Designed miniproteins, single chains, continued (3). Designs and how they scored, part 106

Each design is a single chain, and the fold is of that chain. pLDDT is the mean over its residues in the fold that is shown.

## One batch from the design tools (miniprotein)

Design m11909
Fold by ESMFold2-Fast:
Structure m11909 (fold): chain A 74 residues (1-74)
Amino acid sequence: NHLSYAQQLERMANNIEKTYPFPAKEYLAVGHYLAAADHYAKAGEPNKAKQALEKAIQLLKKARINEKNFLKNE
């Protein structure tokens, strides 16, 4: 169901974040958090959907900072 799938997507995003803080990996994690938010909303869990969306937004901001830092260190 949507709740179980949302929880799986959230776990996948969290694991991606823990591996390597590469801009590409962080953008992939953002995608998973956005998908989790959609599935939480469809499951009738608006607070969890909001939290997943907020994590995606925060991670996107971090990805942009890390991308700039990565390019400066080439």
Scores: mean pLDDT 76

Design m11910
Fold by ESMFold2-Fast:
Structure m11910 (fold): chain A 118 residues (1-118)
Amino acid sequence: MVTLVESGGGTVAEGGSLTLTSTATSGWDTVTTVAWLREHPTKGARGVASISSDGNVSYAPEVAGRATISVDRSKNQSILNLSDLRVEDTGVYYQVAGGVNAEDAFTFGEGAQLTVVG
């Protein structure tokens, strides 16, 4: 199980950009998949982006072309960049990390609040 620390949240104007970073303080060497999720106040939780250890990436349709996910294993970090921000991007963003084995439990970071003002 990994321990995650997230940063980069805040209030941003519509059309702006934001970078969210999650740093693992332990257990990163067992991580094979990293995903960013968003909890929207009225729309519930959903996936935003994911990347596997072999570099395969996936983006939710609503952020495709506006989001980039990357991982720096030497720094134990995942980075989510969001551009052309929209009011519907508002929510708490948190990272989920998972390992190779069933006993490598998925874990959630504490999250970073993004508020987009129109």
Scores: mean pLDDT 73

Design m11911
Fold by ESMFold2-Fast:
Structure m11911 (fold): chain A 71 residues (1-71)
Amino acid sequence: SAKVEELKRLLEELLEAIRRRLRAQGVPEAEVEAIVEQLRAHLAGLLEWAVANNADLDRLKDIIEREIAAV
């Protein structure tokens, strides 16, 4: 699905924004990567759950875009 691929790209953008913020706050690189990988796994599971349960993917996109802007 084109929508699912778009959401995957947005989640990667969110993770990269979080990575940059943590580095800017002086978090050690090993800890930054551990946090990002944990979040990646969690968000991947959440997206799979949303697709399986016919969740509103457009609303999910809006939430993710807002979170990216807030980081």
Scores: mean pLDDT 86

Design m11912
Fold by ESMFold2-Fast:
Structure m11912 (fold): chain A 85 residues (1-85)
Amino acid sequence: SAEAAREDIREGAELAAEGAREGNATKFAAGALLAVGAAFELERVHGVSAEEAAELLEEAGRESGDEEAAELLKKAAEGHRKHGG
């Protein structure tokens, strides 16, 4: 559902932040992939705009409190805006 996808963006950002703090590259990548995958699902399946999906990625990254996770999700959001999912 769209609600679950929005939650997955937030959970993915938190998981990426946790991985960054732990120095766990696998966890960092898994969290990033969850967040980005959920953003693509929102756009492709639920009719959310690329801009709104990108904003959700950026906000979740910032709310995670980890600069590395925030930077990665900001770059993912920029790619999402340029290519539209």
Scores: mean pLDDT 84

Design m11913
Fold by ESMFold2-Fast:
Structure m11913 (fold): chain A 59 residues (1-59)
Amino acid sequence: SMAELKEKAERAIKSARTLLDGPETSRLVAIHELEELLKQIEDEELKKEIEEVIRQLRA
């Protein structure tokens, strides 16, 4: 459901934020998961938050 997808995205964002200073391999896995979620999410604010986290993970 859309609600389950949103909860999954929020958990993925929270998890990804803990990996910002983590190993490159962990950051790359998080980026891939967030990119897959972006394809499914319609919430514009949530999309922007995910895109910002991906940008931070790539830095």
Scores: mean pLDDT 84

Design m11914
Fold by ESMFold2-Fast:
Structure m11914 (fold): chain A 68 residues (1-68)
Amino acid sequence: RAEELVEEGKKLYEEAKKADEKGDTEKALKLLEEAIEKYQEALELDPMNTEAAANLVGVAADLVALKS
């Protein structure tokens, strides 16, 4: 189940990047926040999931960059 949440997070992250490229900052921010939630849920199910942890760091960095 954790692996499915990681894949959902990746999909949301890619959609966030596409929204940002189109200039839809509000949609990009919302999708980044949703991706963070998916990776956090994956880590709650499998705390040793290094892929979820690494992707969470990446999404969080992009969220901060987009807000600044």
Scores: mean pLDDT 81

Design m11915
Fold by ESMFold2-Fast:
Structure m11915 (fold): chain A 58 residues (1-58)
Amino acid sequence: SDELEDLAAEVARKLGLRGDDSIEERIKRLEEALKDPSLSEEEKEALRYALERYKEGL
C-alpha cells in the first residue's frame, strides 16, 4: 500500500536509514530501527512492512 510505503520512506529518511546500502544492510538497519522505543506503533508497522518486502526480495 502506498500509504505504508510513504510512511516507511519518511521514517527511514528521518532516522537516516536506507541510502545506497545493499538489501542485506537495509534489512539490518530496519531491524535496528525497530528496536527504537521512541517510534510510534504506526511507524513501527510501516518499517515492518518495508522489512518484509526486502526479505521477500531475497
Scores: mean pLDDT 70

Design m11916
Fold by ESMFold2-Fast:
Structure m11916 (fold): chain A 73 residues (1-73)
Amino acid sequence: SHEERAEEAIKEAEKAVEEAKKAGKKEGALKAEIALGMGLIGYGVGKVAGDDEFMAEMAERGARAAKEALEEA
């Protein structure tokens, strides 16, 4: 479901933030947190608007950006 996709993506983004922090990658952690925050904003907007697909897509975009921030650090 779109809710399961969104929840899984948010957990992946949170994991990327935690891994960056644990590794001492200060800039990577900050960028990953920004990505997670943007994903959560899009998730909330989609949920309020009743657009489940947009909700899932925004969460997945946030997760992707958070993982990229971790890799680039």
Scores: mean pLDDT 83

Design m11917
Fold by ESMFold2-Fast:
Structure m11917 (fold): chain A 69 residues (1-69)
Amino acid sequence: APGDLGAAARAAGAAAGVGSGLVATASGEINKHGGTPEDLARAIERGTGRRVPLEAATRALEAAKAAGN
């Protein structure tokens, strides 16, 4: 699959201590908002009330984008 943004979102969600269902929602938000780490962090916070470190979200997105080559 191109980009594998779902795997990156699961990794970022795990770092924030969120459930897999919320991580799936975050994957959708990445696609809607162009895959910015801030939008991923906001999606997880909105769903769980937990903040995701921007650095962790950035690394996860970079890995997913690289996997889409």
Scores: mean pLDDT 58

Design m11918
Fold by ESMFold2-Fast:
Structure m11918 (fold): chain A 77 residues (1-77)
Amino acid sequence: EKEEQLRLEIERHVRAAVDAARAQGNTEAVKLLDEAYRAFREGNLDEAIELFKKAVEVATGPARDHAERARKLLEEL
């Protein structure tokens, strides 16, 4: 279940990134992360990857680190 394990890890990192961005008050990062997660859930993987890249560009600290990890894991999928 390699793909299932990757999806669970992506979900964990997305949740951590959103929580960190919300704690920082980074509304732009939260919006991009929410859009990326929606695209991921809908199976629009290319769109999700691009949205996570944008989230990484505007996020800082833990939010950026978790968003970048989610993007890399999604590319493994």
Scores: mean pLDDT 85

Design m11919
Fold by ESMFold2-Fast:
Structure m11919 (fold): chain A 64 residues (1-64)
Amino acid sequence: SEHLERGRELYRKGQYQEAAEEYEKAIAADPENAEAWENLGKVYERMGQTEKAAEYYEKAKKLK
């Protein structure tokens, strides 16, 4: 997914808010993409939102 790759690039640059937006777009295009949910969890963990991160990690786990 173009959005998934863009999200990864933004995450590597430390642009976490923008990375989250791209991962959310990837999820909108493919809601069953476990990797996109997992990466969104990592972004929220980096932003200190541990409860939201846990929710996204559980979603990814349920999909695979």
Scores: mean pLDDT 87

Design m11920
Fold by ESMFold2-Fast:
Structure m11920 (fold): chain A 77 residues (1-77)
Amino acid sequence: GAAAGAAAAEAGAAAGDALAAAAGANAAALGGEAAGNMRAAALGGVGAVAAGAGRAVGDDAFGARLAAEGARAAAEA
């Protein structure tokens, strides 16, 4: 139901944020501190927006898909 979709979207957004933060830290270690952290933060923001959209729709499959996309995008930072 809608609650399950919202929970999945929230978990995906949290995972996306964590991955984005890790990617930012790695970029900083490799000599791109400010740019890397801002890029990672932007990808984390995409995950959060995706989670919000999932909640608004209230659809389990839609929320899960958006959460997965946010996490994947953050992992690529």
Scores: mean pLDDT 59

Design m11921
Fold by ESMFold2-Fast:
Structure m11921 (fold): chain A 90 residues (1-90)
Amino acid sequence: MAAEAAAEMAALPGATPREVEAARLAAEGLEKFKAGKYEEAIKLFLEAARLAVDNPQLAAVALGLAAKAYEKMGKLEEAKELLEEARALA
């Protein structure tokens, strides 16, 4: 509790350190996605979804973006699985 409270005060008012890191990873993943680096984008989006445990909306967005990257790679079954997980959270 104390370490998370200290990190939250140092980061942004009203955002947990995990939410800040999840948003940052999702943004980096989107940059990789736009650059055509889909495997790197997927890793970043999945990590963002994992950290967004207290924000289902953010987790759903990250999983949806990872699914889109799988679609771009032609991995449709993996994309479908992640889209179903994202829909369950949203």
Scores: mean pLDDT 75

Design m11922
Fold by ESMFold2-Fast:
Structure m11922 (fold): chain A 69 residues (1-69)
Amino acid sequence: KEKAAEIIEKMADVVEPINPELAKQLRDLAEKIKKAKTTSEIVKYAGEADRLLEENLTEEQRKEVAEKL
């Protein structure tokens, strides 16, 4: 729960110099996860974060983000 939000916030920090708009969207999703009442909501928002990374970053950029986490 709290761990999922922390991971997405760290992803946002690493992504910010590459794509600041994407970083903002990731931080918004981390806030939604913190306020989530059910596991299904957490999974939904985490899935949206993964989709945003796939749609907005190249494979090489995603690898760089993963290495910095």
Scores: mean pLDDT 77

Design m11923
Fold by ESMFold2-Fast:
Structure m11923 (fold): chain A 88 residues (1-88)
Amino acid sequence: MGQGSASVTLKVKKGSKIEITKVSGADVNFALLKDGEVLATGTIKPGETLTFTAPEDGEYTVRVSAIGDATVEVKADGKTVTLHIPAG
């Protein structure tokens, strides 16, 4: 199975929004984790921004995966991180 993945860990305050936007490429699946627990999962559609509000202060990991090359932007607390998913 030709699946690539990328991840970022961000310090986020309670009530802050984590926004995930597909910039280009293949269909992207995401998982949002805190302390190794999966809080949310989904698929990012072209032109959609997925928004998650942090339930508590801490370090949040956004993991993205695709069957093929894709680019995703993650925004939280005014920071923007670009994730490139390599072909698997």
Scores: mean pLDDT 79

Design m11924
Fold by ESMFold2-Fast:
Structure m11924 (fold): chain A 67 residues (1-67)
Amino acid sequence: AEEQRRENLRRAADILEQLAKDYESKGDYETAAKFYERAANLYRQSGDEERAAEMEKKAETLKKKAS
C-alpha cells in the first residue's frame, strides 16, 4: 500500500538522519553530509518535503566545514 511504503521510507530516512548525527558528533562532516543527503532523498520520496529540505541544508553546511 502507498501509505505503508511512505512510512517505510520515512523510517529508513530517520535511521539515516540518526547515522548522520552520530558521524557529525564525531567530527566526520564528510560522512555525515552523505548520510544527510541520503536521508533527504528518502524524506522527499515519503512526501516529507520540509524534513527533506532541512536535511539538504545540513548536508550543504557540513560539506563547507569538511573542505
Scores: mean pLDDT 85

Design m11925
Fold by ESMFold2-Fast:
Structure m11925 (fold): chain A 79 residues (1-79)
Amino acid sequence: LKEEIERYRKEAEEELEEMEREEEEMRRKVEEAEELMKIDPEKGEEEKRRLRREYTIEAASESVDAIGYIAKAVSLERE
């Protein structure tokens, strides 16, 4: 049982690290959209809005996965 708890905690940590990497990738794409807005304000603004929306959805989904692993570890501890 302790090995299972440690495994879920480690998987949660790995998911959080993946989220951090994807967050940095999204920040980079948003910066590119900001640059596009200087050349084509209409397209840049639309792309920035689209990226922000997609980033929010993806971050929320990954947060749920990380919380799921933490919840499993807590559940096993309280068994």
Scores: mean pLDDT 68

Design m11926
Fold by ESMFold2-Fast:
Structure m11926 (fold): chain A 89 residues (1-89)
Amino acid sequence: MNEELLEELREHAEKVLEEFEKELEEIEKKLKEGELTEREAAVRKTGAALRAIGDVLDKALEALKQGLPKEEVDEIIEELSKRLVELLK
């Protein structure tokens, strides 16, 4: 039943993206309030993106072990990476 694994991975990726967007909003708020420098904000945004990728990769590895096809995992990771890069622009 690979459909459940695929759905769980997609839902997890969407939740990770929602948390990433919230973290970016908090970083931008702190930058505007003078609590962070532009350089500190850039480092925190990069750290948030790396954590988001790592979180989804860990879930993807579990799904692969349970029999989800590599091609399905690759598509989700590619979509996530593109969306993260777009949000960081």
Scores: mean pLDDT 84

Design m11927
Fold by ESMFold2-Fast:
Structure m11927 (fold): chain A 54 residues (1-54)
Amino acid sequence: STADTVYELARREYERTGDLAEAVRRAFEETPVVDDPFQASHLAAGALRLVAEL
């Protein structure tokens, strides 16, 4: 899912750099834009999963 993709991308970036804001930003930029009215919710869900694990 989009949320799982964002979570994995952000987590890997955060593990590499230690910069949470940059990791989330890059994950959002690298996640494909789809015609999904819930895209924003899925992006947020992925980021929130990473925050919950810190």
Scores: mean pLDDT 72

Design m11928
Fold by ESMFold2-Fast:
Structure m11928 (fold): chain A 60 residues (1-60)
Amino acid sequence: LSEQLKKAAEDAAKLSGRDPEVAVEIAKITMEDNNLSDEQMIEALKETMKEEYGVVPDVS
């Protein structure tokens, strides 16, 4: 993982209250499973941060 990708994953985890180490591992697995580039994964994490920051998936 690039330093930028690791930071993006950690920042996403902090915004959503998740474990930053777990978020980095999930990002790595997602990249490997979906054959994503660092840039594509960073964009996905930015979208996740936006979604998690503004909207929490809740089961009412």
Scores: mean pLDDT 68

Design m11929
Fold by ESMFold2-Fast:
Structure m11929 (fold): chain A 73 residues (1-73)
Amino acid sequence: MSRAAALDSAGGVYFVAGDVATAVELYKKALELDPNDQSTLYNLSKAYEADGKTAESQEYLSQVSKEDLEKLK
């Protein structure tokens, strides 16, 4: 497993636990290692949406391909 995938998984754990701020930071770190990871981009967009950051959510969601967006829903 890549370090980026491990950080994305950790972000998901914190997100489910309700720690949205920590989830955002972990997803951002994963994205710094793999900037085009479609799953991480989608997860970060959803974390920002949960935090009420609609503009940031839309920015990251726009980077997810249409094909990957359908698979990640």
Scores: mean pLDDT 80

Design m11930
Fold by ESMFold2-Fast:
Structure m11930 (fold): chain A 60 residues (1-60)
Amino acid sequence: FNPKTATEADVEAARKRLEEARRELEEARKLEEKGEVSVEELVGAELRYIGAELDLELAE
């Protein structure tokens, strides 16, 4: 505990958010494959995933 740089906690939080966004994207893709969700909803999930990826990249 007490990492000398706050970035360790930021990286962990960003990784958790990325995993959640990836999970949501995978579910949206499965639903789109079945025709149960619109392309617009799938794009929304993709945008959330990209945002989480950028957050992780910026967390140093």
Scores: mean pLDDT 75

Design m11931
Fold by ESMFold2-Fast:
Structure m11931 (fold): chain A 91 residues (1-91)
Amino acid sequence: NELVAEAERLVEEARRLLEELERLKAEGNRDLRRLIGLLLDAIGLAIEAEMLEKKAKEAGDEEAVELAREAKEIAEEALKLARELLKEIPD
């Protein structure tokens, strides 16, 4: 099941991103370049997950739909955290 495998990959990548952001938050690390990179990665994963959810719905693959939704939710959480951390950096 290629759609399920792709959705599982997106879930793993989204979890890795969120864990990295939580680590940076815990360390008090506000490296602008790194945070921008993680923000862009989170945006990309959220878009990929949304596109995969749509594709899985069209294919009738309910398992892939649920996994793609999970990946999107985790990616959106990572995006929110990245935005919050970036807001703490002085202009």
Scores: mean pLDDT 85

Design m11932
Fold by ESMFold2-Fast:
Structure m11932 (fold): chain A 61 residues (1-61)
Amino acid sequence: MELRPVTHPAIPASKTPLTEAQRKRLEELVKKLEEIDPSTLENRIEKGVYEALILIFETLA
């Protein structure tokens, strides 16, 4: 039995499963991100944003 609650309570994922249309939208966005070559990005900030978007996608997938 824990004395203290964890860092954050397990966020109840009462998340309704994504609809087919929403999943396809995410897949299309991912394809666009993959088309972007990080080596061609001129600004370090743009590279950071690119990496962050990939992580968000992986979390949602």
Scores: mean pLDDT 61

Design m11933
Fold by ESMFold2-Fast:
Structure m11933 (fold): chain A 73 residues (1-73)
Amino acid sequence: AVDEVLALLEEAVRAAEAGDIERAARLLREAQALGRAAGLTLSDFTPEQLERARELAERFKRAVEEHGLVLPP
């Protein structure tokens, strides 16, 4: 379940980096929905998986900002 969520987040980041922000947002929502459906909490992630999630979040933020969208603080 955690690995599937991380895989969807990786696809979302790649879509955002390619400039497909709509697809990226959809994939991010799918990852969040899968995590909720599986009952995942932060305690279900290993330190390595949390670090990967943080890296993906930073890459997503940079990609969105590069396309002129401002994320809330």
Scores: mean pLDDT 74

Design m11934
Fold by ESMFold2-Fast:
Structure m11934 (fold): chain A 101 residues (1-101)
Amino acid sequence: SVEEARQKRLEKYRKKAKEAGLSDEEIEFIVKQVEKILDTLERIARKLGLSDEEIVALLNEDLWTAISRLEKLAEEKGDFETLLEVGVVALTQAVIDQILK
């Protein structure tokens, strides 16, 4: 299910943050930011016409692959507002990756 795919992704980021040596408070902050990214990606995917099965497949890919797929689909549909939202998600994910490396 979409919910199971989301929970697996959140647990993966919790583990990465813990392995990066973050405090419990910092781990929960990072997990909350990833949850917001997943909320936005799911909403955008549904707006762009993806089924629950396609969203599960998207969420089982790495997040950069998911972001790239949604960016291309938004560009193909000429949805400038959605394209800007995907750009904001990409910037947020880049900052998270920088913190966890």
Scores: mean pLDDT 84

Design m11935
Fold by ESMFold2-Fast:
Structure m11935 (fold): chain A 86 residues (1-86)
Amino acid sequence: MTLTAVVKGAGPAGKEAARQLARGLEGSGAKVTVEEKGDEVTVTAEDARAAGLFQVLALAGDMEGAGYRTKVEVEGGKFTITATPA
């Protein structure tokens, strides 16, 4: 499946978490593209397995552990994770 994760609002911590997500998805055999623009990181994984969904949700938990509040929105295989300072 194709999975897209967009991480917003977490600054450098969010960018690093998104890069770790990209490495994890690539390590599981997905074809991954990462695009960074300002405070937004988009990770697109082609041929992702269902386990990739849990990795995206784990990223939101990691951001909350880092002192952010997260909102996860899901639309058509696209996951938007918005982090707001707590």
Scores: mean pLDDT 76

Design m11936
Fold by ESMFold2-Fast:
Structure m11936 (fold): chain A 96 residues (1-96)
Amino acid sequence: DREKLVELFERLFEEYLKLLREQGVSEESLEQLREEAEEFLKNSTPEQLAEGILSLFHEIGGLKLSPDNTPENLEKAREYMEKKKKLEEELKELLK
């Protein structure tokens, strides 16, 4: 279902932009990323959309997760890996 893949991509992309803004990325750079995302959505197959969704999820994880091996950070990493597995299962169903 391409429409559900687009909706999922757009939701994750807005989360990604919000995190980048919080990191101090300029509004000009965020607008450029939005234009690139719109072109990607326009020209992508369902399979490419699924790959883009997983890529966004990894980028979001990189911004949210600390490399420090504290118990709190290890628990966050475990929860993130569980969310990744659920996302991969959802994407497989949407590509059927």
Scores: mean pLDDT 82

Design m11937
Fold by ESMFold2-Fast:
Structure m11937 (fold): chain A 77 residues (1-77)
Amino acid sequence: SVDQAKQLMAQGDELFKQGNYEEAAKKYDQAYKLAETVDPLLAAQALFNAGTAYEKAGNTEEAQKKFQQGQQLVVQS
């Protein structure tokens, strides 16, 4: 649900604040999956946050993929 996706976003934010970027990215990816069929804007936010987390973790390739997916959702919604 949207509420579950928001809870995962909050968990990701807390992990990100702690410097656990890889774990934060995973929480944002989970939030995206829950939001993608019901809330495209929340899904896009989750993808952008995951992209930033992957980038801080040093995974530039995965970060670029997440940013591209997020932009695609914003254009289509």
Scores: mean pLDDT 87

Design m11938
Fold by ESMFold2-Fast:
Structure m11938 (fold): chain A 56 residues (1-56)
Amino acid sequence: MPEWEIKLRKALEALQPRTPAQARQIVDMLDVPEEDRERLLELAEEWLRRRKEAEA
């Protein structure tokens, strides 16, 4: 689905993951096609990194 990035951001905002493992679990929960999985994992890790930097 072309909107996987939007779904990922919505899930990250709702679930507020604290660790990279939790962010990856959210990507896995979305049942993303393998071709998009690496890209969405990178987006989830970037979102988490920004969140931690803002909190630190």
Scores: mean pLDDT 75

Design m11939
Fold by ESMFold2-Fast:
Structure m11939 (fold): chain A 81 residues (1-81)
Amino acid sequence: MQKEIDLALADMYVGIGDLLASKGDLEEAIEAYEKAREIADAADPTEARPWYKLAEAYEKRGDLERAAEYRKLAEERAAAA
């Protein structure tokens, strides 16, 4: 029950991040994705979506090193699922 509610909340934050990223507000998008990551990671450590979203946001900012780090962490989580 709590896991399902937390994952739904994480999904809402991903949606907020996607909207902000589409407007070019990458800093606010990253904050929303980080919140989604915290909630999802606590509820289900195999949930990779917020980690992939962080990688995409950092890549759009030109922070390729952080983007690569988050993509690796996302792939590790997806592999554990």
Scores: mean pLDDT 82

Design m11940
Fold by ESMFold2-Fast:
Structure m11940 (fold): chain A 91 residues (1-91)
Amino acid sequence: FAEELETSSEEELKKKKEELKKRLEELEAEAKKLGLEEEVAKIKEEIERLLKETLEELKKNKAPEILILKAEVVALAERVKLLEAAIEKAK
C-alpha cells in the first residue's frame, strides 16, 4: 500500500481518498447498527491525532500537496482497516 502510494499521481490519490471516505461511511453505518458507536469514536480520535501530528510535521517542512494527500489517504485507510476489524469481531 505505501509502495503503491509512492507512485500515485495527485489525481489517483484524490480518487482513492473519495473511495475510502465512501467505504468509511458504510462501515460507520454498519458499526452504529451493531452498537459500536464508542469504538468508532475511539478509532476516529486516535487516527485523527496521528494525522494531526503528521500534518504539523509536513507543514513545518513546507511539504508539497501530494504528501499531504498521501497522509490523508493513509489515515483514512487505517480507519477503514480498524473499523472493519472491530465489526468482524462484533459479529
Scores: mean pLDDT 80

Design m11941
Fold by ESMFold2-Fast:
Structure m11941 (fold): chain A 68 residues (1-68)
Amino acid sequence: SAGLEELQKELREKAYELTVKKKFEEAEKLKKEFEKLFERTVPPELWEELMEPFREGVEKGLKVLEEE
């Protein structure tokens, strides 16, 4: 459980940082790398739990960029 929580935190933080810096290309690349890893090592049922933090990071970053 600790490992999953740490990975979720890292995914959220990286997605947020890349989005805020308008590094959407790098965020998309990171997403694809995780999807390939998940295909081999993580049951499909757990992809939502790992990808949801990534999506949250992106959404939070986009919100910051929309605040003028």
Scores: mean pLDDT 69

Design m11942
Fold by ESMFold2-Fast:
Structure m11942 (fold): chain A 57 residues (1-57)
Amino acid sequence: MKLTVEELEEKIKQAEENLEKYKDNPAVRGAGEKELRELKEALEKAKKEGKSSVDLP
């Protein structure tokens, strides 16, 4: 899946909001925290490499 840096930032925001909504659900928290970490790592890598988009699995 190909995302722009702006789309990645929106996905991160949505993932953070979803984690806040389901903070008392351990299964959702575990999966959401992993996804959020992967999205943030992809965004940081793209910014360091000067890329406008990234390919995610």
Scores: mean pLDDT 76

Design m11943
Fold by ESMFold2-Fast:
Structure m11943 (fold): chain A 91 residues (1-91)
Amino acid sequence: MSLPASVPERMRKLIEELRELVENTPQLSEEKKEKILELLRKAEEALERGDYETALEHLKEALKILREEGVDVLELEIELGVLELALAVYK
């Protein structure tokens, strides 16, 4: 498996899963939804320009907001941790 080649695709999937989660979470206020979606957009823009560290930081902030609102994001946090470790190894 080509870990460097899989990292962008896994980050893109994580962004897609987070967008779906936000849309399907009725307990989130519109203000919180807008903030998370803006962070996901910034993460996508960073990913498209190859700035993986900036993409990860925006994803971390989005997950933190969801966790603080009581949303179950454990599996997504684990995936983010795996991606962060992969990026650190290939710095």
Scores: mean pLDDT 81

Design m11944
Fold by ESMFold2-Fast:
Parts: C-alpha cells; structure tokens; sequence
Structure m11944 (fold): chain A 85 residues (1-85)
C-alpha cells in the first residue's frame, strides 16, 4: 500500500467512525423523543457514511465500502422514520 492509498483508507475509517457515532446519537435522541436532534444526527451520519463509501471505493477496500453502505442505508431508513413522526 502506498502513502496516498493509506491516507484514503484512514480518511474513510474516520468518516465511517463518525457515521456510526452520529447514527447511535440519533437513535438515543429518538428513544428520548427528541425527534429534531435525532434528524440532525441522522443527516450527519448520512453525510459521513457517503464520504466513507467514496473514499473506501477510491482506496479499493470492499469490506469498508460494504460497512459504509450498511451504515448509510440504516441512517436513511431511520431519518425517514424520524421525519414521519
């Protein structure tokens, strides 16, 4: 792995971690009935998951791309549910 590919994978991992963190924060806000903060958290999770997916695909890391797609799909589903409340 060259330095450029390594930095892309590190950046993808950072965005994936942020996406997971915001997804979990959004879920906790929904449990508390704070729909507005849940929506904001899920929107941030989607943003970070999309960036992680792009970077994982550019670095050629299929396992990280699959993880990013999973988090993206979950965040989009939860955002839709939150907006319907």
Amino acid sequence: MDRETFLLEVDAAVHLMAAVTYLNIGKKYLEKGDVEKAIESFEKAIEHARRALELAEQSGNPSMAAAARYILDEAEKLLKEAKEK
Scores: mean pLDDT 86

Design m11945
Fold by ESMFold2-Fast:
Structure m11945 (fold): chain A 89 residues (1-89)
Amino acid sequence: GAERALEAAREAERLAEEKGDKETAEAARRAVAALEAGGLGGAAAYAAEALKLAEEKGDKEVAEAAREALRALAESGDPEAEKIARLAL
């Protein structure tokens, strides 16, 4: 659900910040903000961006946190969030 997506997105932000990856941390932070506002489609788009950035940088830990957020959004029941999450996974 949204709680699992929020927890995973916060973990992605924390890990990216600890590694000094400001770009991935910003994408994850925007996913967190969208989840807190109830914008699941926007959250999926930002989580997908965080995943792409983490994969391009070879950061497996941040990538896995972003994938966990996307897996939760793919099961959210929101049609736009599910579509974006499934395309990113």
Scores: mean pLDDT 86

